Designed miniproteins, single chains, continued (3). Designs and how they scored, part 50

Each design is a single chain, and the fold is of that chain. pLDDT is the mean over its residues in the fold that is shown.

## One batch from the design tools (miniprotein)

Design m9707
Fold by ESMFold2-Fast:
Structure m9707 (fold): chain A 84 residues (1-84)
Amino acid sequence: MIEEIRKKTDELIEKLKPVNPELAKQVEADTERQIKIEEDINEALRLIAASVAKLAGDEETAQRIENSSLEEATKLLREFNEKE
């Protein structure tokens, strides 16, 4: 996700520079702030997902979520939630 945000923002900044350089600088500053918030949210979401798995008694899935990237952690959480 952060990689996508950086790529999309770089494209936007390049498009804005010839039209409005002041706005381009503002977009860059706002993007850095949003990336930091996303990083904090991603960490919190991973901890929440691990806690949910532990509460359900699936300690193995909880450990896998804690040790995984956010993308893999969400994948593991989906598999856990889809258990019949």
Scores: mean pLDDT 70

Design m9708
Fold by ESMFold2-Fast:
Structure m9708 (fold): chain A 70 residues (1-70)
Amino acid sequence: SELLEEIKELLEREIELLKEMGESEEFIEDMKERYRKYLEVFAKLSEEEQKEELESIKESVENKEKDLEA
């Protein structure tokens, strides 16, 4: 699914941003595990629900990137 691949890329970007923010390795590993579980749930959602989740995570990533550039 294109939406599943897009959400995976956004969650991988979230992990990169958390690393840039100086989060601990233990925190990063916990977040990776949470994201694996999230992806299992996401894959079971309707296309409409997947689009809503994708937009929400995309906004979160964009806001974190802007904060790091400021």
Scores: mean pLDDT 82

Design m9709
Fold by ESMFold2-Fast:
Structure m9709 (fold): chain A 75 residues (1-75)
Amino acid sequence: TPSLADVIRLSFNSPDVAVRELGIAVLLSVVRTTTELSDKEIAEAIKTLEEALAQETDPRVKALLQDAIKALKSK
């Protein structure tokens, strides 16, 4: 099973905005519904999302990234 960070990296390797939007929306859903995430997984996912946010140009994907970062930081 790939790590959350690996899933984020794979989603952001796509040049397709719709694929990046879907990947982050799925991640946000998983973060909201997952019963157990390790501190290490949370920290690595936050770092990867912040790196993706720094490179992202699409405003919708930026908003989803910000929501995902906020959700993970509240865990």
Scores: mean pLDDT 75

Design m9710
Fold by ESMFold2-Fast:
Structure m9710 (fold): chain A 70 residues (1-70)
Amino acid sequence: SVIDQSRSTYQGSRQLLQQANQQGSSQSTIDMAQKSISNSQRGYSTGSQRDTNRGQSGYIGAQRRIQREQ
């Protein structure tokens, strides 16, 4: 469901934010992870497919940036 998908993205995005902070990632990478948390939290709270999709896109983007900044 949209709610379950958004919950998974929210948890993953929080982990990415912790990883980005621990490895000293750029502010833009940290901001992307935070935006993913906010979007997925809205998706999880409201059942919004749009917010869920935005959360997922932000998660993937943050994950790629973290990988590149290693």
Scores: mean pLDDT 82

Design m9711
Fold by ESMFold2-Fast:
Structure m9711 (fold): chain A 99 residues (1-99)
Amino acid sequence: MAKVKVKVKATVTNGQPLAGATIKAEVYVDGKLVAKKEATANSDGTAEIELEVEVEPGARLKVKVTATAPGYSTATKEFVLPARPGETIEVEATLTLTP
């Protein structure tokens, strides 16, 4: 198993934090969705999500992070990283939502 830590900050276009935004983290291994988890952004716009995934040495990992809130356009960022069993992979994203 590899551990994926996703640290997200949800903001609006003026840089203010968007509390209560829904943050979804999806992990793909070699193009297959293997894990997903959702969290709600804190009052400062931040959320942390931990996922555990089975990976073979040298597997290609894609982490897709999506933020949604009522009245705002969805924001998405994707990260492609090599993964190894026993590693912790940290991903940090700022997601800016537009009304």
Scores: mean pLDDT 82

Design m9712
Fold by ESMFold2-Fast:
Structure m9712 (fold): chain A 98 residues (1-98)
Amino acid sequence: SAAREAILRAAELLREGARELRELGEKDPQHAGAYRSAAELFEETAEGLERMAEEGADTEVAIRNVRLTAEAISAIAPPEAAEVVRRVAEEAIRVLEE
């Protein structure tokens, strides 16, 4: 279904965002732990979305989970990560809204 495809694309975008956050962490050793935790939150949310796509696609729940993850990451990640987090979340939500 279109909903399943949108959720899987959103998961892919979150995994790409996690890779960008890990690369930023490699350039900033003092904040490496925060970047790693932020990347792990995107990866965990992507895994949840992938399971949702198999068990019952709900784009509204997916949008809520992406928003909550972005808020959680923004609370722990350095300001330099804020642009990546915002862009990735906005792209994922756009796909989920069509």
Scores: mean pLDDT 87

Design m9713
Fold by ESMFold2-Fast:
Order: structure tokens, then sequence, then C-alpha cells
Structure m9713 (fold): chain A 83 residues (1-83)
């Protein structure tokens, strides 16, 4: 699967998580927007035949996805402790 397709998939996952987890909605919405921006950038590099920069942008987007999931989990853990 291309980096463009992978980033679009992760963006859609973040949009669904924002609907399911309103307590972390802003984290997931910001993550989805960043992934869409990275997807558009990766498409430009793919269209130019620059697979190296497309992979760099894809890995940056994946790192942001992992970071957002970790941040949302930490916020949920804080919420549960302050019951």
Amino acid sequence: MSWVEELDKLRKEMEELAKEHPEARSIYEDGAQFLDDMRKTAQIYVDRGDGTHAAMVGNMGKGAYDSALKEAKEELEKYLKEK
C-alpha cells in the first residue's frame, strides 16, 4: 500500500476515534488534520517520483499518529484517576 493510502487510512481512524472518545476529541481531530496535511504532501512527492521524501513524510505522519494515541491514553488515565 502507498504512503498516501496509509496516511489516509490513519486519518480516517483518527476521525472515528474523535467520535467515539469525546473526552479526547481535540487530540484526535488535530491528529486527523495533521495526517491529511501529510497525505497531501506525500502525494506531491509521489507525483514527482520522489519516493524517499514521500517515505519521510509518511513516517512523520505515522509518528504523529502514535504520539496522539499515547497522549489520548494518558488523558483518559488522568480522568479515571480523578473520578
Scores: mean pLDDT 81

Design m9714
Fold by ESMFold2-Fast:
Structure m9714 (fold): chain A 68 residues (1-68)
Amino acid sequence: SEADKILKKLKEVKKKFEEGKISPEEFLQKLAEAAKKAIQMSETDPESSRKILKEVQEGIDELMKKIE
């Protein structure tokens, strides 16, 4: 499904960020793209939308921890 593809890409992007292979700015851009797609599917697939948004929230939390 489209949601499974988005979740797979988010996990790959999170791993690259943890490994220092992508910048915080690029990571944020990828999180924003995933969030937009989640909102676009929210009426047809609200469960997958919420799952993607939770992954995005965890990514934002990782970015915020890097400031402290």
Scores: mean pLDDT 84

Design m9715
Fold by ESMFold2-Fast:
Structure m9715 (fold): chain A 77 residues (1-77)
Amino acid sequence: MTKEDKLNALILYLSEQGKSHEEIQKFLEELKKLPEEEQEKILEEYSEKLAEIIRELLTSAVDKAIEENKKRVEELL
């Protein structure tokens, strides 16, 4: 997993936790201000935490899409 992949995973996690676009951007800006070594440690810690959570979040997103499609069909009936 590259640094960019880890950053994308972090963004997805924060978004799912209910963070706004501005809050996510501010977090990323603060992260970028840290030395590369500290950034890597933080991203690695979150990456391990997210490896299992991301799969659940993706499964949840698919389930939400299915439910949304069912609601549209129900409104037509």
Scores: mean pLDDT 71

Design m9716
Fold by ESMFold2-Fast:
Parts: sequence; structure tokens; C-alpha cells
Structure m9716 (fold): chain A 83 residues (1-83)
Amino acid sequence: GLSPEEAQREADAAFEGALASIEKALEYVKKGDVRKASIYVVAARLHLIAAELFSTDQARLDELRAKVDEAGEKVDKAIEEKK
């Protein structure tokens, strides 16, 4: 399997990817581009799954999950408001 150092690098990359995707999702919500916002929420969720596979830091995972869920809720509300 992966070494502990490799697992930590993969976890860090996944956390960074999730946070970057959340920022992009919220940027596109502000721009009214709900399609791109939705794509970046999916990307954030995929990065969260990767973080959960490589990380044992429960507090960091819980914080990331909350941020992903909040971004998803904001995108869902923006989609409803556009219809």
C-alpha cells in the first residue's frame, strides 16, 4: 500500500483540491453561472472522498465536509432562484 508519507501527501492534495473547488463553486454562484457552480460542487465532493480515503484527521475531515455541504446548499438555492 501507500507509505504514510505518500498517504499524507495525497490527503493534503485532496483537501487543497476540495477547498479550491468550493471557492470556484461560490465564485460561479456569485456570477450566476449555476452550471459551472454545480460542476465545482461535484469536484469538491470527489476531493472530499479522496481526503476521507487518505486522512485520519477527523476534525479536518468534519470541517471540510461542513464546507462542502454549505457550498452545495448555496448552489442548490441559486439553481432554484434561477428557475
Scores: mean pLDDT 88

Design m9717
Fold by ESMFold2-Fast:
Structure m9717 (fold): chain A 61 residues (1-61)
Amino acid sequence: APKTVYKNVMEFRIELLKLAKEGANAEELNKLLKERENDPLVPLDKEEAEKYLKEINELLE
């Protein structure tokens, strides 16, 4: 079974992909990433989050 940390990272990734499909721009996606990084209750791996954001931006471009 996945740990809570991995589950939260996966859920964040799914949310980013959903927003990208709905027409969210890179600025909006970067805002969400920054807010998630500052959440002390749900720590997100910065490198993993940046990787997801780059992948989504490539799909949008």
Scores: mean pLDDT 60

Design m9718
Fold by ESMFold2-Fast:
Structure m9718 (fold): chain A 81 residues (1-81)
Amino acid sequence: MEKDIEEIRKIGKETGLEELAEKLIEEAKKENVLELVRKAVQLIMGTFPAGAEERDKITNELPEKVLEILQEIKKEIVKKE
């Protein structure tokens, strides 16, 4: 739990998306999916060593509200680069 939150916050700080990262953490806490969210954020950043099957499994288990925030984060990262 703590390590998942710290990783999400670290990525938010590195990308300048701290507010979106905090919203993501709060929603993930409500749905009890912090570990899956941390993995999904790492997949967006290219830091998670996962194949296509594991990637699809992670995204399929996430609630729609969490997926919407993740999509917003991904869009902002692509826009800044």
Scores: mean pLDDT 74

Design m9719
Fold by ESMFold2-Fast:
Structure m9719 (fold): chain A 69 residues (1-69)
Amino acid sequence: DDEKRLQQATDRVLQQLIDLGVSEEDAKKLIEESLASGQPQSLVDEKSGKTYVLSRSTPFSYNVSVVDG
């Protein structure tokens, strides 16, 4: 079930972003933009100055990179 596999991957990356200090709202937006565009998406956290880059390595997996400002 591709839908279930995508949901599981999405749940994991959502939790990973939250654990990294991204708000749930910003994490959800980043995931949705990545799904809609098929392109890497970035979020700048104004409080820490860190940039979070979300990309899809496969249809059912995500990569998260953290870049200092």
Scores: mean pLDDT 79

Design m9720
Fold by ESMFold2-Fast:
Structure m9720 (fold): chain A 90 residues (1-90)
Amino acid sequence: LLEEMEKKEKEAVKFEKQGDHEKMLEYLKESLRNLGKYSGTPEELIEELEKYIEKMYEYEKQGDEEKSKEYGKKAVELSQEIGKRFEEKE
């Protein structure tokens, strides 16, 4: 389970480096759904994380690289916090 989560995170980073943001978003959303289901993470945190990811891509489409990176960082930090909770529950 932890190895699978780490693999999906690495895949998301790989697609980001390739500029395939559509696939990166798909992998991130799938990872979030899995974390929420298995970690017992509050639905509000999953919604907040999805909102950060959506804002990241919205600002990227607008050419606002600074805000896009800001929300991307917030999404990664929150995702890592949720992942840590998953480790504690198993």
Scores: mean pLDDT 68

Design m9721
Fold by ESMFold2-Fast:
Structure m9721 (fold): chain A 58 residues (1-58)
Amino acid sequence: MEPLRWGREGDPSHVPRLVKVLETSKDPLEVAAAARALYTILGDAGLPLILRAAGKNK
């Protein structure tokens, strides 16, 4: 990729909030939505973070 065209960086302020939802929410729909949003922002690089955060949820 020659021009590293990011457009936007993805909103990093949403990442901690989404991680918190993924770790603490007991609603599977909220957990799924948070995981999808994190994947949308972070892409494949976000998968380890998403799995780790989901693993903290009881």
Scores: mean pLDDT 69

Design m9722
Fold by ESMFold2-Fast:
Structure m9722 (fold): chain A 67 residues (1-67)
Amino acid sequence: MSSEKVREAAENALRLALENPTAAAGATALHGSQELKKLAPNMDEEAEKAVEEAEKAGREVLARNGV
């Protein structure tokens, strides 16, 4: 998977979690980010930053939903 596609996937997950902060959206952002790290361990800095932001947002959204 290219770093550009990883970044785009992470940014889309982050956007969805922020626009509709449901437990499902938070779980998708968190677990999706963890899977992207497994699929693209050699991603570039921009993709890595996007994945970390999506993971953080997923955790925060889940916490706000009592998970």
Scores: mean pLDDT 80

Design m9723
Fold by ESMFold2-Fast:
Order: sequence, then structure tokens, then C-alpha cells
Structure m9723 (fold): chain A 97 residues (1-97)
Amino acid sequence: SMEIEKLIEELEKLMESVDKEASLELIVKLAVKAYLEKNEELLKKIAEIVLERFPNITEEEVREELRKLELSEELIEEVVKKLFEELEKIKKKKEEA
């Protein structure tokens, strides 16, 4: 958990110093890492950052960024699905709190 917290802190600091496009690239790379490592805690933290910085982001925008990483379409769809499932869970908890 401490390693994840440090990684997120470093990510947030980097995102403050770069433009929105570079921030999105960094976020989608970290989402792939979280998915491949089966790290639900990291994926949830990434989803929280996405909601704060890219509240209107679409699945297609994430797919386009993931395609730049030359990943398989099957992996892209799984990462997008897991990320947006976490986004929906966070939104629902926030509205029903």
C-alpha cells in the first residue's frame, strides 16, 4: 500500500507540471500496470484521479491513448472495461453517500 501511495503522489506532482495530454498518457499507462498486476487498489486510485482531472472522458479517448502503446485490442478493451467499471462505482458511492 505504501508503494502505491508514493506512486500516486509522484503521479499527481508530475501531472501538475505537464499538459493534459501528457497527463492522460501517464494515467493510461498506470491503468495498464494496475490491470496486469491485478492491483485493484491502484486501479481505484487511478479511477479517482481520472474523475477529478478528466470528468468528461470517454471510453474511446482512453482506447485511442492505449492504441499508441501498441497493445492488443483485447487487452485495450479489458483495461477500458475495468477502469470504467471503477469510475461508475466511485460515482455511485459519491452520489448515494
Scores: mean pLDDT 78

Design m9724
Fold by ESMFold2-Fast:
Structure m9724 (fold): chain A 100 residues (1-100)
Amino acid sequence: AKTPSITVSPASATVEVGQTLTLTVTVTSGSGTVTVLLIDTKTGKVVKQSEPIEVKEGETITVEIDTSDLEPGTYRVLVALTDTETGIVSASAPTTVTIK
């Protein structure tokens, strides 16, 4: 059995407040639900969360995050894949986002 695995690009991004942050998520192993979390690195709080997105192994999805309501600063994006059969959660390497 394979451990659920996902890859997210880019590894880092800089956007202006009011611009859309675009991420590409590739499911390398497993099938289930992907959730994208945007975390403020100063507070550790989740400031945005995507709706759950159903995915299958080998699928690539594009996720867009609106920055209009966000304070300038450094944020971290975590993408979590919850495998439907096993319930195992796997997270991508975080994306570092600078909002100006």
Scores: mean pLDDT 82

Design m9725
Fold by ESMFold2-Fast:
Structure m9725 (fold): chain A 80 residues (1-80)
Amino acid sequence: MEEYKEKAEEYRKKYEEYKKKYEELRKKGGSKEEILSAENYAAGYRSKARGYELLASGKKPYTGLMNILAGESSLYLGEK
């Protein structure tokens, strides 16, 4: 269970990083592709962090797994 908490914290930090990048791109007038990519990475890491938090708590393992999969999909879209 501790390893899931560590992963949740790691992905939360990545979410904060990409959220900040997304906000800066929005303020500075970055390209639509750059803004969308940063948004998808932020969403992906947020979902993965939430998923691992749920797995660590043991309360909703299925929902946790679904959030991790949703996060992976968002990260994939962010690469485009």
Scores: mean pLDDT 79

Design m9726
Fold by ESMFold2-Fast:
Structure m9726 (fold): chain A 87 residues (1-87)
Amino acid sequence: MKEIEEVKRLVEEANRLIEEAVALLQQAQAEKDPEKAQQLIEQAKELLERAFELFDRAYELAEKANALDYFTETYNKLVKEEVEKKL
């Protein structure tokens, strides 16, 4: 179903934004210049905000498609498990 494919696409896109945000936060932790570190934190914040918006949309689509189990499985595999492996 196109709705299931869209849910997966949104979760994958959100995961990419989270991975990018995590990389920026790691750079900020290593940054010696507090102004530059703050800019990296702000960029990470914007990416996380967009990622959460995509998750909300994916959840709404999954609920409409009666595919909340698929959303949960996809979230755990693409976001939780892969992000934990990178950290």
Scores: mean pLDDT 78

Design m9727
Fold by ESMFold2-Fast:
Parts: C-alpha cells; structure tokens; sequence
Structure m9727 (fold): chain A 66 residues (1-66)
C-alpha cells in the first residue's frame, strides 16, 4: 500500500496514478487535487486529511526540485 513506500516513492506513485493532479499542485489548489484522488474508488477509504498532507508535501518537493 501507499503507507509502505518512502515519502518520495509514495508521491511519485500518486503522480503516476493521477497525472491530472500535477497542475493543481503547481497552482496550490490542494482541494481540487484531493478531490481527484478521493473520486477513485481505490482511495475512497483514505482520510482526506492524509491525502492533503501528502499533496502539500508533493507541491513543496516540486518547488525544491526546480
């Protein structure tokens, strides 16, 4: 599962599964990105709070790698 990956591996996997969230992360629209992830039945059981934390960290990683 996602929780067994390292932080970077988990974030890369999320971008691979949901490539449409990247422009939302770059725009700082974490709520829209979280909605996309939650709309997938695979992730409907994951708490929104957990998704938002991961998405915010992914946005910071995108800034730092640039």
Amino acid sequence: GLSSLTRKERHQKLLELFPEIKPHLEAGDFEAAAQIVESDPQFAHIKKETILVDLKQMAEELKEEE
Scores: mean pLDDT 74

Design m9728
Fold by ESMFold2-Fast:
Structure m9728 (fold): chain A 64 residues (1-64)
Amino acid sequence: SQRAVVEEIIAEVRAADRVDIFEIARRLREAGISDAGIREVVRALRETHGLDASVAAFRELVAA
């Protein structure tokens, strides 16, 4: 499911010293997440406003 892919990526981002934004975008696209959602997550990761802001952007991808 899309939610499972998103939560897996969140866990990896929380544990990692370095994050490959291009690989994250590819995995989200393969999971069927919208281009608009992927752009918001990429923006949050690039803006370096902290881990909690990035996690919030990821969770919005699967919010009902």
Scores: mean pLDDT 76

Design m9729
Fold by ESMFold2-Fast:
Structure m9729 (fold): chain A 115 residues (1-115)
Amino acid sequence: SLDDFLRRYAGLPTLPVLLALLVGGSIQDVEDYMVMPGSLQEVIDSIPDPFRKAVVTAVYELSKDFNYDISALAALPFEEFAALLRSYGITDEAVQRRLYELFRRAAEVDREAEA
């Protein structure tokens, strides 16, 4: 499940774990994305599925704008989060809501791991 995946990788940098989940959520995907955020573009450019690549690119670019602070992004109201995703080409509300839930759940798991 999403929660099981996030808890398995709790304590690791959040952005690489989220990006790995978006491309398939395998252990190999986590390893591939466990690089410095500035090096993630090379890994993203290798994604063969155009839709997944577009979503992962939008999430990565959005995260850069927030200094890779996933908790800060998760704290935004949905309408503000969705507006940012639209600026990166993600206009489908169902995709926006799934990404919002993913960011919020990842932030919750990270807080639970630190407690």
Scores: mean pLDDT 74

Design m9730
Fold by ESMFold2-Fast:
Structure m9730 (fold): chain A 74 residues (1-74)
Amino acid sequence: MLSLEEVKAHFEELIEELRALLEEKNVPNAEKIVEGFRQFGELLIESVEAGELSPDQAVHIAEQMFRKEKEEIE
């Protein structure tokens, strides 16, 4: 079972990968998109802390959102 620190580390990896993809593709408003994804990740962490989501569920949701963003860019 993932710890909160592992979930946070995974979210930071996704944020950096998203930023790199947006910058590589010269997507306008890249910083706004990255900020939105970061804020979404923070809400997922808060839900895990409140006992509303498991760490594994939070990572799964973030992975799905990241894959959707990646497919829209590519």
Scores: mean pLDDT 81

Design m9731
Fold by ESMFold2-Fast:
Structure m9731 (fold): chain A 93 residues (1-93)
Amino acid sequence: AQEALDAAERALKELTDASNKELGDLQAKADEARKAGNEVEAAELQKQLDEAQKKNEQTLKSRGLVALLGAAESAKILGKEEEAAKYQALAEA
């Protein structure tokens, strides 16, 4: 139960951290291209940023839901009623 809760929380964190890094890297590259006057490269990087954001939102919705449901169940088994209710509410939103 605690192991499953920790795994679910770790999965959500890893997913969020990976998403933030990818978006940040693309934004930095787009800013560098724009500063260098390479408008074509900047436009391509902006398109990649928009596509990555959309993909990450869908992945977070799908993977986040599974992780939240797992966290809610694990917290309930551990007697952590407040945490279980929190994760369940997030999963049902």
Scores: mean pLDDT 74

Design m9732
Fold by ESMFold2-Fast:
Structure m9732 (fold): chain A 71 residues (1-71)
Amino acid sequence: MLSREAVLKIQEMQRTAYEMVEKGESVETIEKKLDQMVEEMFKNLDLTPEQREQVLRVRDDIIAEARSLAE
C-alpha cells in the first residue's frame, strides 16, 4: 500500500497531466514532466521496489489517457 504522501503526489501528477492536456501541451512534454515528478518521488520517498513499480504503472496509465485525449 502506498503512503499518504505518495498518494498525494500521484494525485498531483494526475492533476498536472490533465491541466497540460487542457492547455494543448504535447504528449512528449507531458511525459517529460511526469518523469521529473516520478524521479522526485523516488528521490524523496522511501519506496519499496513494489511501490516504485506501482508508481511507474500509474505514470504509464496517465500517459495512455493523455494520448487518448489528445487528437
Scores: mean pLDDT 82

Design m9733
Fold by ESMFold2-Fast:
Structure m9733 (fold): chain A 100 residues (1-100)
Amino acid sequence: LPQKEIDAVKKDVDSATEEKLAEINKYSGPQFVPLKLIYATALDKPDEVEKILKENENDFVYLHHVYFTFKALKKIGKLTPKVKEVVKKVYPSLYRSIEK
C-alpha cells in the first residue's frame, strides 16, 4: 500500500465517532463500504463489521478496496482480535490474504 493511502486510513480512524458511523450507515452502495469498515473497526464493533461485510458480499467489483482497507488497518495496529475473528468467519480467503 502507498503511504498516502495508509495515512488517509489513519486519519479516518483517528476521527472515528459513533455519530460518524451512524451517518455513513444511512448511505447504501459499495463506495461507502471502506469508510464504514474503517469506522466500525476503529470503534471495535465486530457485529457492525460482520453486518457491513454481509450486506455487501455480492459486490465483487469492490473486493480489492475491502482488502486494501483491512491491510491498512493492520499496518496501523487498529485491526482488533474481535474484528479479525469476524473477517476470518465471513471471508476466510480474505483473512488469509490480510495475514500474509
Scores: mean pLDDT 80

Design m9734
Fold by ESMFold2-Fast:
Structure m9734 (fold): chain A 90 residues (1-90)
Amino acid sequence: MKELAEEAAKAAQEAVDAAIAGLRAGDPEAGLAAARPAAERAEELGEKLKKIYDENKDNEELKKEAEEALEYVVQPAADARAEAEAAQAA
């Protein structure tokens, strides 16, 4: 579970880094194309984490690990989205 969460967080971060690198290079389309495989992987791993959480609600230890894992995936994605919205508004 912890390893799956770390892998999902890493994939999400790689997607964000690729998108930002494309923006800084003046080629946001290339950045988005590079980010797409990592973003898809992060989503797939996130869905697996949610399934484990739902199946193991009676196991307090696994529940805690799943909640922490979701925070590591959801928070960076939310921050990236908020930053993109702020950039559009500016």
Scores: mean pLDDT 63

Design m9735
Fold by ESMFold2-Fast:
Structure m9735 (fold): chain A 87 residues (1-87)
Amino acid sequence: MLDIEALLKDPSKLTAEHLLEAIYQKRWDDVKKLLEVLSPEELKAIPRISGVIKTLIDYLNLTIPQAIKALFPDVPDEILKLIEEKL
């Protein structure tokens, strides 16, 4: 269960898995809030957590934001830009 308020109060517990769950649920305002406090190390961990995203990066030479957009076409460009700025 994704508890955004608890994760924002204690960002040390925030992981790339929580970000991907919020993206899957199309919770775009929550995704923006999570990206403000997510470490760049957790963001770089996305390919280790999602085999599909890793495949898109490795075989199509996509960046993490490009792979996320390919898997989740509904992701707003504003969110993709925030991800790029963290990397």
Scores: mean pLDDT 79

Design m9736
Fold by ESMFold2-Fast:
Structure m9736 (fold): chain A 98 residues (1-98)
Amino acid sequence: MSLDEQIKGLEELIKIQPDNSVTYLDLGDVLYQQGRYEEALEYYQKAIELETKKSGGKPTPLLARAYENLSAVYEKLGELEKAKEYREKAQKIYNEIE
């Protein structure tokens, strides 16, 4: 499946389930693969917001992956200190849920 076809499918899923954090994470991933880093950043932040609300602030595997991916976006944008911060947040969650 092309990246453009994946984006269209994920946008349709958001219309059906606008509070599904997984779909926002997946859309961020496809945008990142296309080099659309600022748009990927927005969807990763939305995934973090929805997952945090759903979990009551508890660490989850999706929250860890979203922080890791957010770190990768900041690295591509040249924001190295923010990239390090979010990578450390992801690693802390992975250590807590192992």
Scores: mean pLDDT 85

Design m9737
Fold by ESMFold2-Fast:
Structure m9737 (fold): chain A 67 residues (1-67)
Amino acid sequence: MFEEYPEDLTPEERSRLLARDIARKINLSLAQALGMPKEEAERLLTENPTEFAQRLDEAIREWVREK
């Protein structure tokens, strides 16, 4: 479920990587809940986080309008 981390990392570095992984999972779950495909969300989050944020914002606005 979670990514494995190299054993030569410090406890502080492992904690930061875990926090980033959790944040990534939350962002992907939110994107999926708003109708963004997982594959697209993963690609955007990796290649262009700014575009990911824009697409997510657009999806939220559409969801609010349709409600």
Scores: mean pLDDT 70

Design m9738
Fold by ESMFold2-Fast:
Structure m9738 (fold): chain A 69 residues (1-69)
Amino acid sequence: SIGTTPVEVEIEELSEDKYKITVTAATLEAAENAARMALKDLNAEEVSREVRTLPDGRVEVVVTARKKE
Protein backbone atom coordinates (compact mmCIF):
# COMPACT_ATOMS: atom_id res chain seq x y z
CA SER A 1 0.00 0.00 0.00
CA ILE A 2 1.30 3.43 -1.04
CA GLY A 3 -0.77 5.24 1.62
CA THR A 4 1.80 5.09 4.46
CA THR A 5 3.41 8.46 5.30
CA PRO A 6 6.70 8.21 7.24
CA VAL A 7 7.08 10.68 10.12
CA GLU A 8 10.48 11.59 11.58
CA VAL A 9 10.58 12.90 15.16
CA GLU A 10 13.69 14.23 16.89
CA ILE A 11 13.63 15.35 20.54
CA GLU A 12 16.49 17.43 21.94
CA GLU A 13 16.83 18.38 25.62
CA LEU A 14 17.82 22.06 25.78
CA SER A 15 17.79 22.18 29.61
CA GLU A 16 16.23 20.33 32.58
CA ASP A 17 12.76 21.73 31.76
CA LYS A 18 13.05 22.63 28.04
CA TYR A 19 12.83 20.53 24.87
CA LYS A 20 13.16 21.08 21.14
CA ILE A 21 10.94 18.78 19.09
CA THR A 22 11.60 18.60 15.34
CA VAL A 23 9.02 16.74 13.24
CA THR A 24 9.32 16.06 9.50
CA ALA A 25 6.38 14.59 7.59
CA ALA A 26 4.82 14.56 4.12
CA THR A 27 1.86 16.67 5.35
CA LEU A 28 1.32 19.47 7.86
CA GLU A 29 -1.45 17.44 9.57
CA ALA A 30 0.86 14.45 10.12
CA ALA A 31 3.66 16.70 11.46
CA GLU A 32 1.31 18.57 13.82
CA ASN A 33 -0.20 15.31 15.12
CA ALA A 34 3.26 13.84 15.80
CA ALA A 35 4.38 17.03 17.58
CA ARG A 36 1.22 16.98 19.75
CA MET A 37 1.83 13.33 20.72
CA ALA A 38 5.48 14.07 21.60
CA LEU A 39 4.37 16.97 23.84
CA LYS A 40 1.89 14.68 25.59
CA ASP A 41 4.49 11.93 26.11
CA LEU A 42 7.00 14.46 27.54
CA ASN A 43 4.29 16.08 29.73
CA ALA A 44 5.38 19.40 28.22
CA GLU A 45 3.59 22.48 26.94
CA GLU A 46 4.30 24.30 23.68
CA VAL A 47 6.15 27.61 24.05
CA SER A 48 6.74 28.33 20.34
CA ARG A 49 6.17 26.68 16.97
CA GLU A 50 7.79 27.19 13.57
CA VAL A 51 6.46 25.53 10.40
CA ARG A 52 8.37 25.38 7.12
CA THR A 53 8.16 23.54 3.82
CA LEU A 54 11.37 21.73 2.87
CA PRO A 55 12.79 21.78 -0.70
CA ASP A 56 11.63 18.16 -1.18
CA GLY A 57 7.99 19.10 -0.39
CA ARG A 58 7.94 17.68 3.14
CA VAL A 59 6.79 19.79 6.09
CA GLU A 60 8.99 20.49 9.12
CA VAL A 61 7.45 21.57 12.43
CA VAL A 62 9.82 22.77 15.16
CA VAL A 63 8.33 23.12 18.64
CA THR A 64 10.11 24.58 21.66
CA ALA A 65 8.44 23.12 24.74
CA ARG A 66 8.63 23.46 28.51
CA LYS A 67 7.91 20.76 31.09
CA LYS A 68 4.53 21.24 32.78
CA GLU A 69 4.42 22.20 36.47
Scores: mean pLDDT 80

Design m9739
Fold by ESMFold2-Fast:
Structure m9739 (fold): chain A 91 residues (1-91)
Amino acid sequence: EREELIRLAREMAEQARKIGDDVSAELFEEGARYLEEDLRQGIAKLMEALMQAGRKSGRVDEFAAIAAEMARDPVEGARKGLELLRELAEK
């Protein structure tokens, strides 16, 4: 649901900041704002943020797969994105 997706987007922004990826963090925060008004635009922005996180971390294929999953199941895609960002933040 929208509220859960907004929460996950904000948590992804926080994890991106922990790994020094301020660009992806800003895109995740922008996605969370878009989600409040337009679910489709919000999801598209989160997918953009995931692709940027992939480029910054060198994990392009993994983040691209998560972005593709988000197109089918936005909440599950966001959970997987958050999980991968948390794994990166632990290292």
Scores: mean pLDDT 85

Design m9740
Fold by ESMFold2-Fast:
Structure m9740 (fold): chain A 94 residues (1-94)
Amino acid sequence: SEQQQLLLQALRYGINVALEIEDYEKKNPNASEEEKKKYEEELWARGRRALDRIAARLDPASRARLEAWWEELSAIKDPRERVALAVRRAQEVA
């Protein structure tokens, strides 16, 4: 369905953010938690227009589901655990 495809597109972006954070941590092993947070905020800002377009096309139930997933994912500090959860959520949509 269109709703499933939109949710998968959003989750794919979340997976890419987590992978970019993992790469950032490997390249910057002495980075502070504040620097890591700022980098994550920049990654989300880059995708803002695309994510806003996805959100605008979601029905209320799908939007609430995606918002709950963003809350769950943002609580996970380990990028690998974040990727694993996002992949599991994507499998539940497919």
Scores: mean pLDDT 82

Design m9741
Fold by ESMFold2-Fast:
Structure m9741 (fold): chain A 100 residues (1-100)
Amino acid sequence: SEKEKFIEKLKEALEWAQKKAEEYRDTNPVAAQYARLVEAGFQLAIKTAEEDGLEKAKEVVKRLIESLKYRIEWAKKNGDEETAKLFEEMLKKAEEVYKT
């Protein structure tokens, strides 16, 4: 079903965000912290999909997309290209899920 596919893509995105948080923990703690915030967003979307349904879960992902766009602009303004690239990758993952 579309709901099952959506949850599967969210779980993949969650695992990816978790790995990024671990990768950056020692090299870029700020990027690691933001990866953890995106991880929390995907966790909320999974819970929402399971409890409240697909449409409400898509609203959670849409808000995450909006937040990521804002954070990309912030990171670029701050000269933090590594964090900006991470947010751009996170945005791409969130958009792929949302389009399901």
Scores: mean pLDDT 84

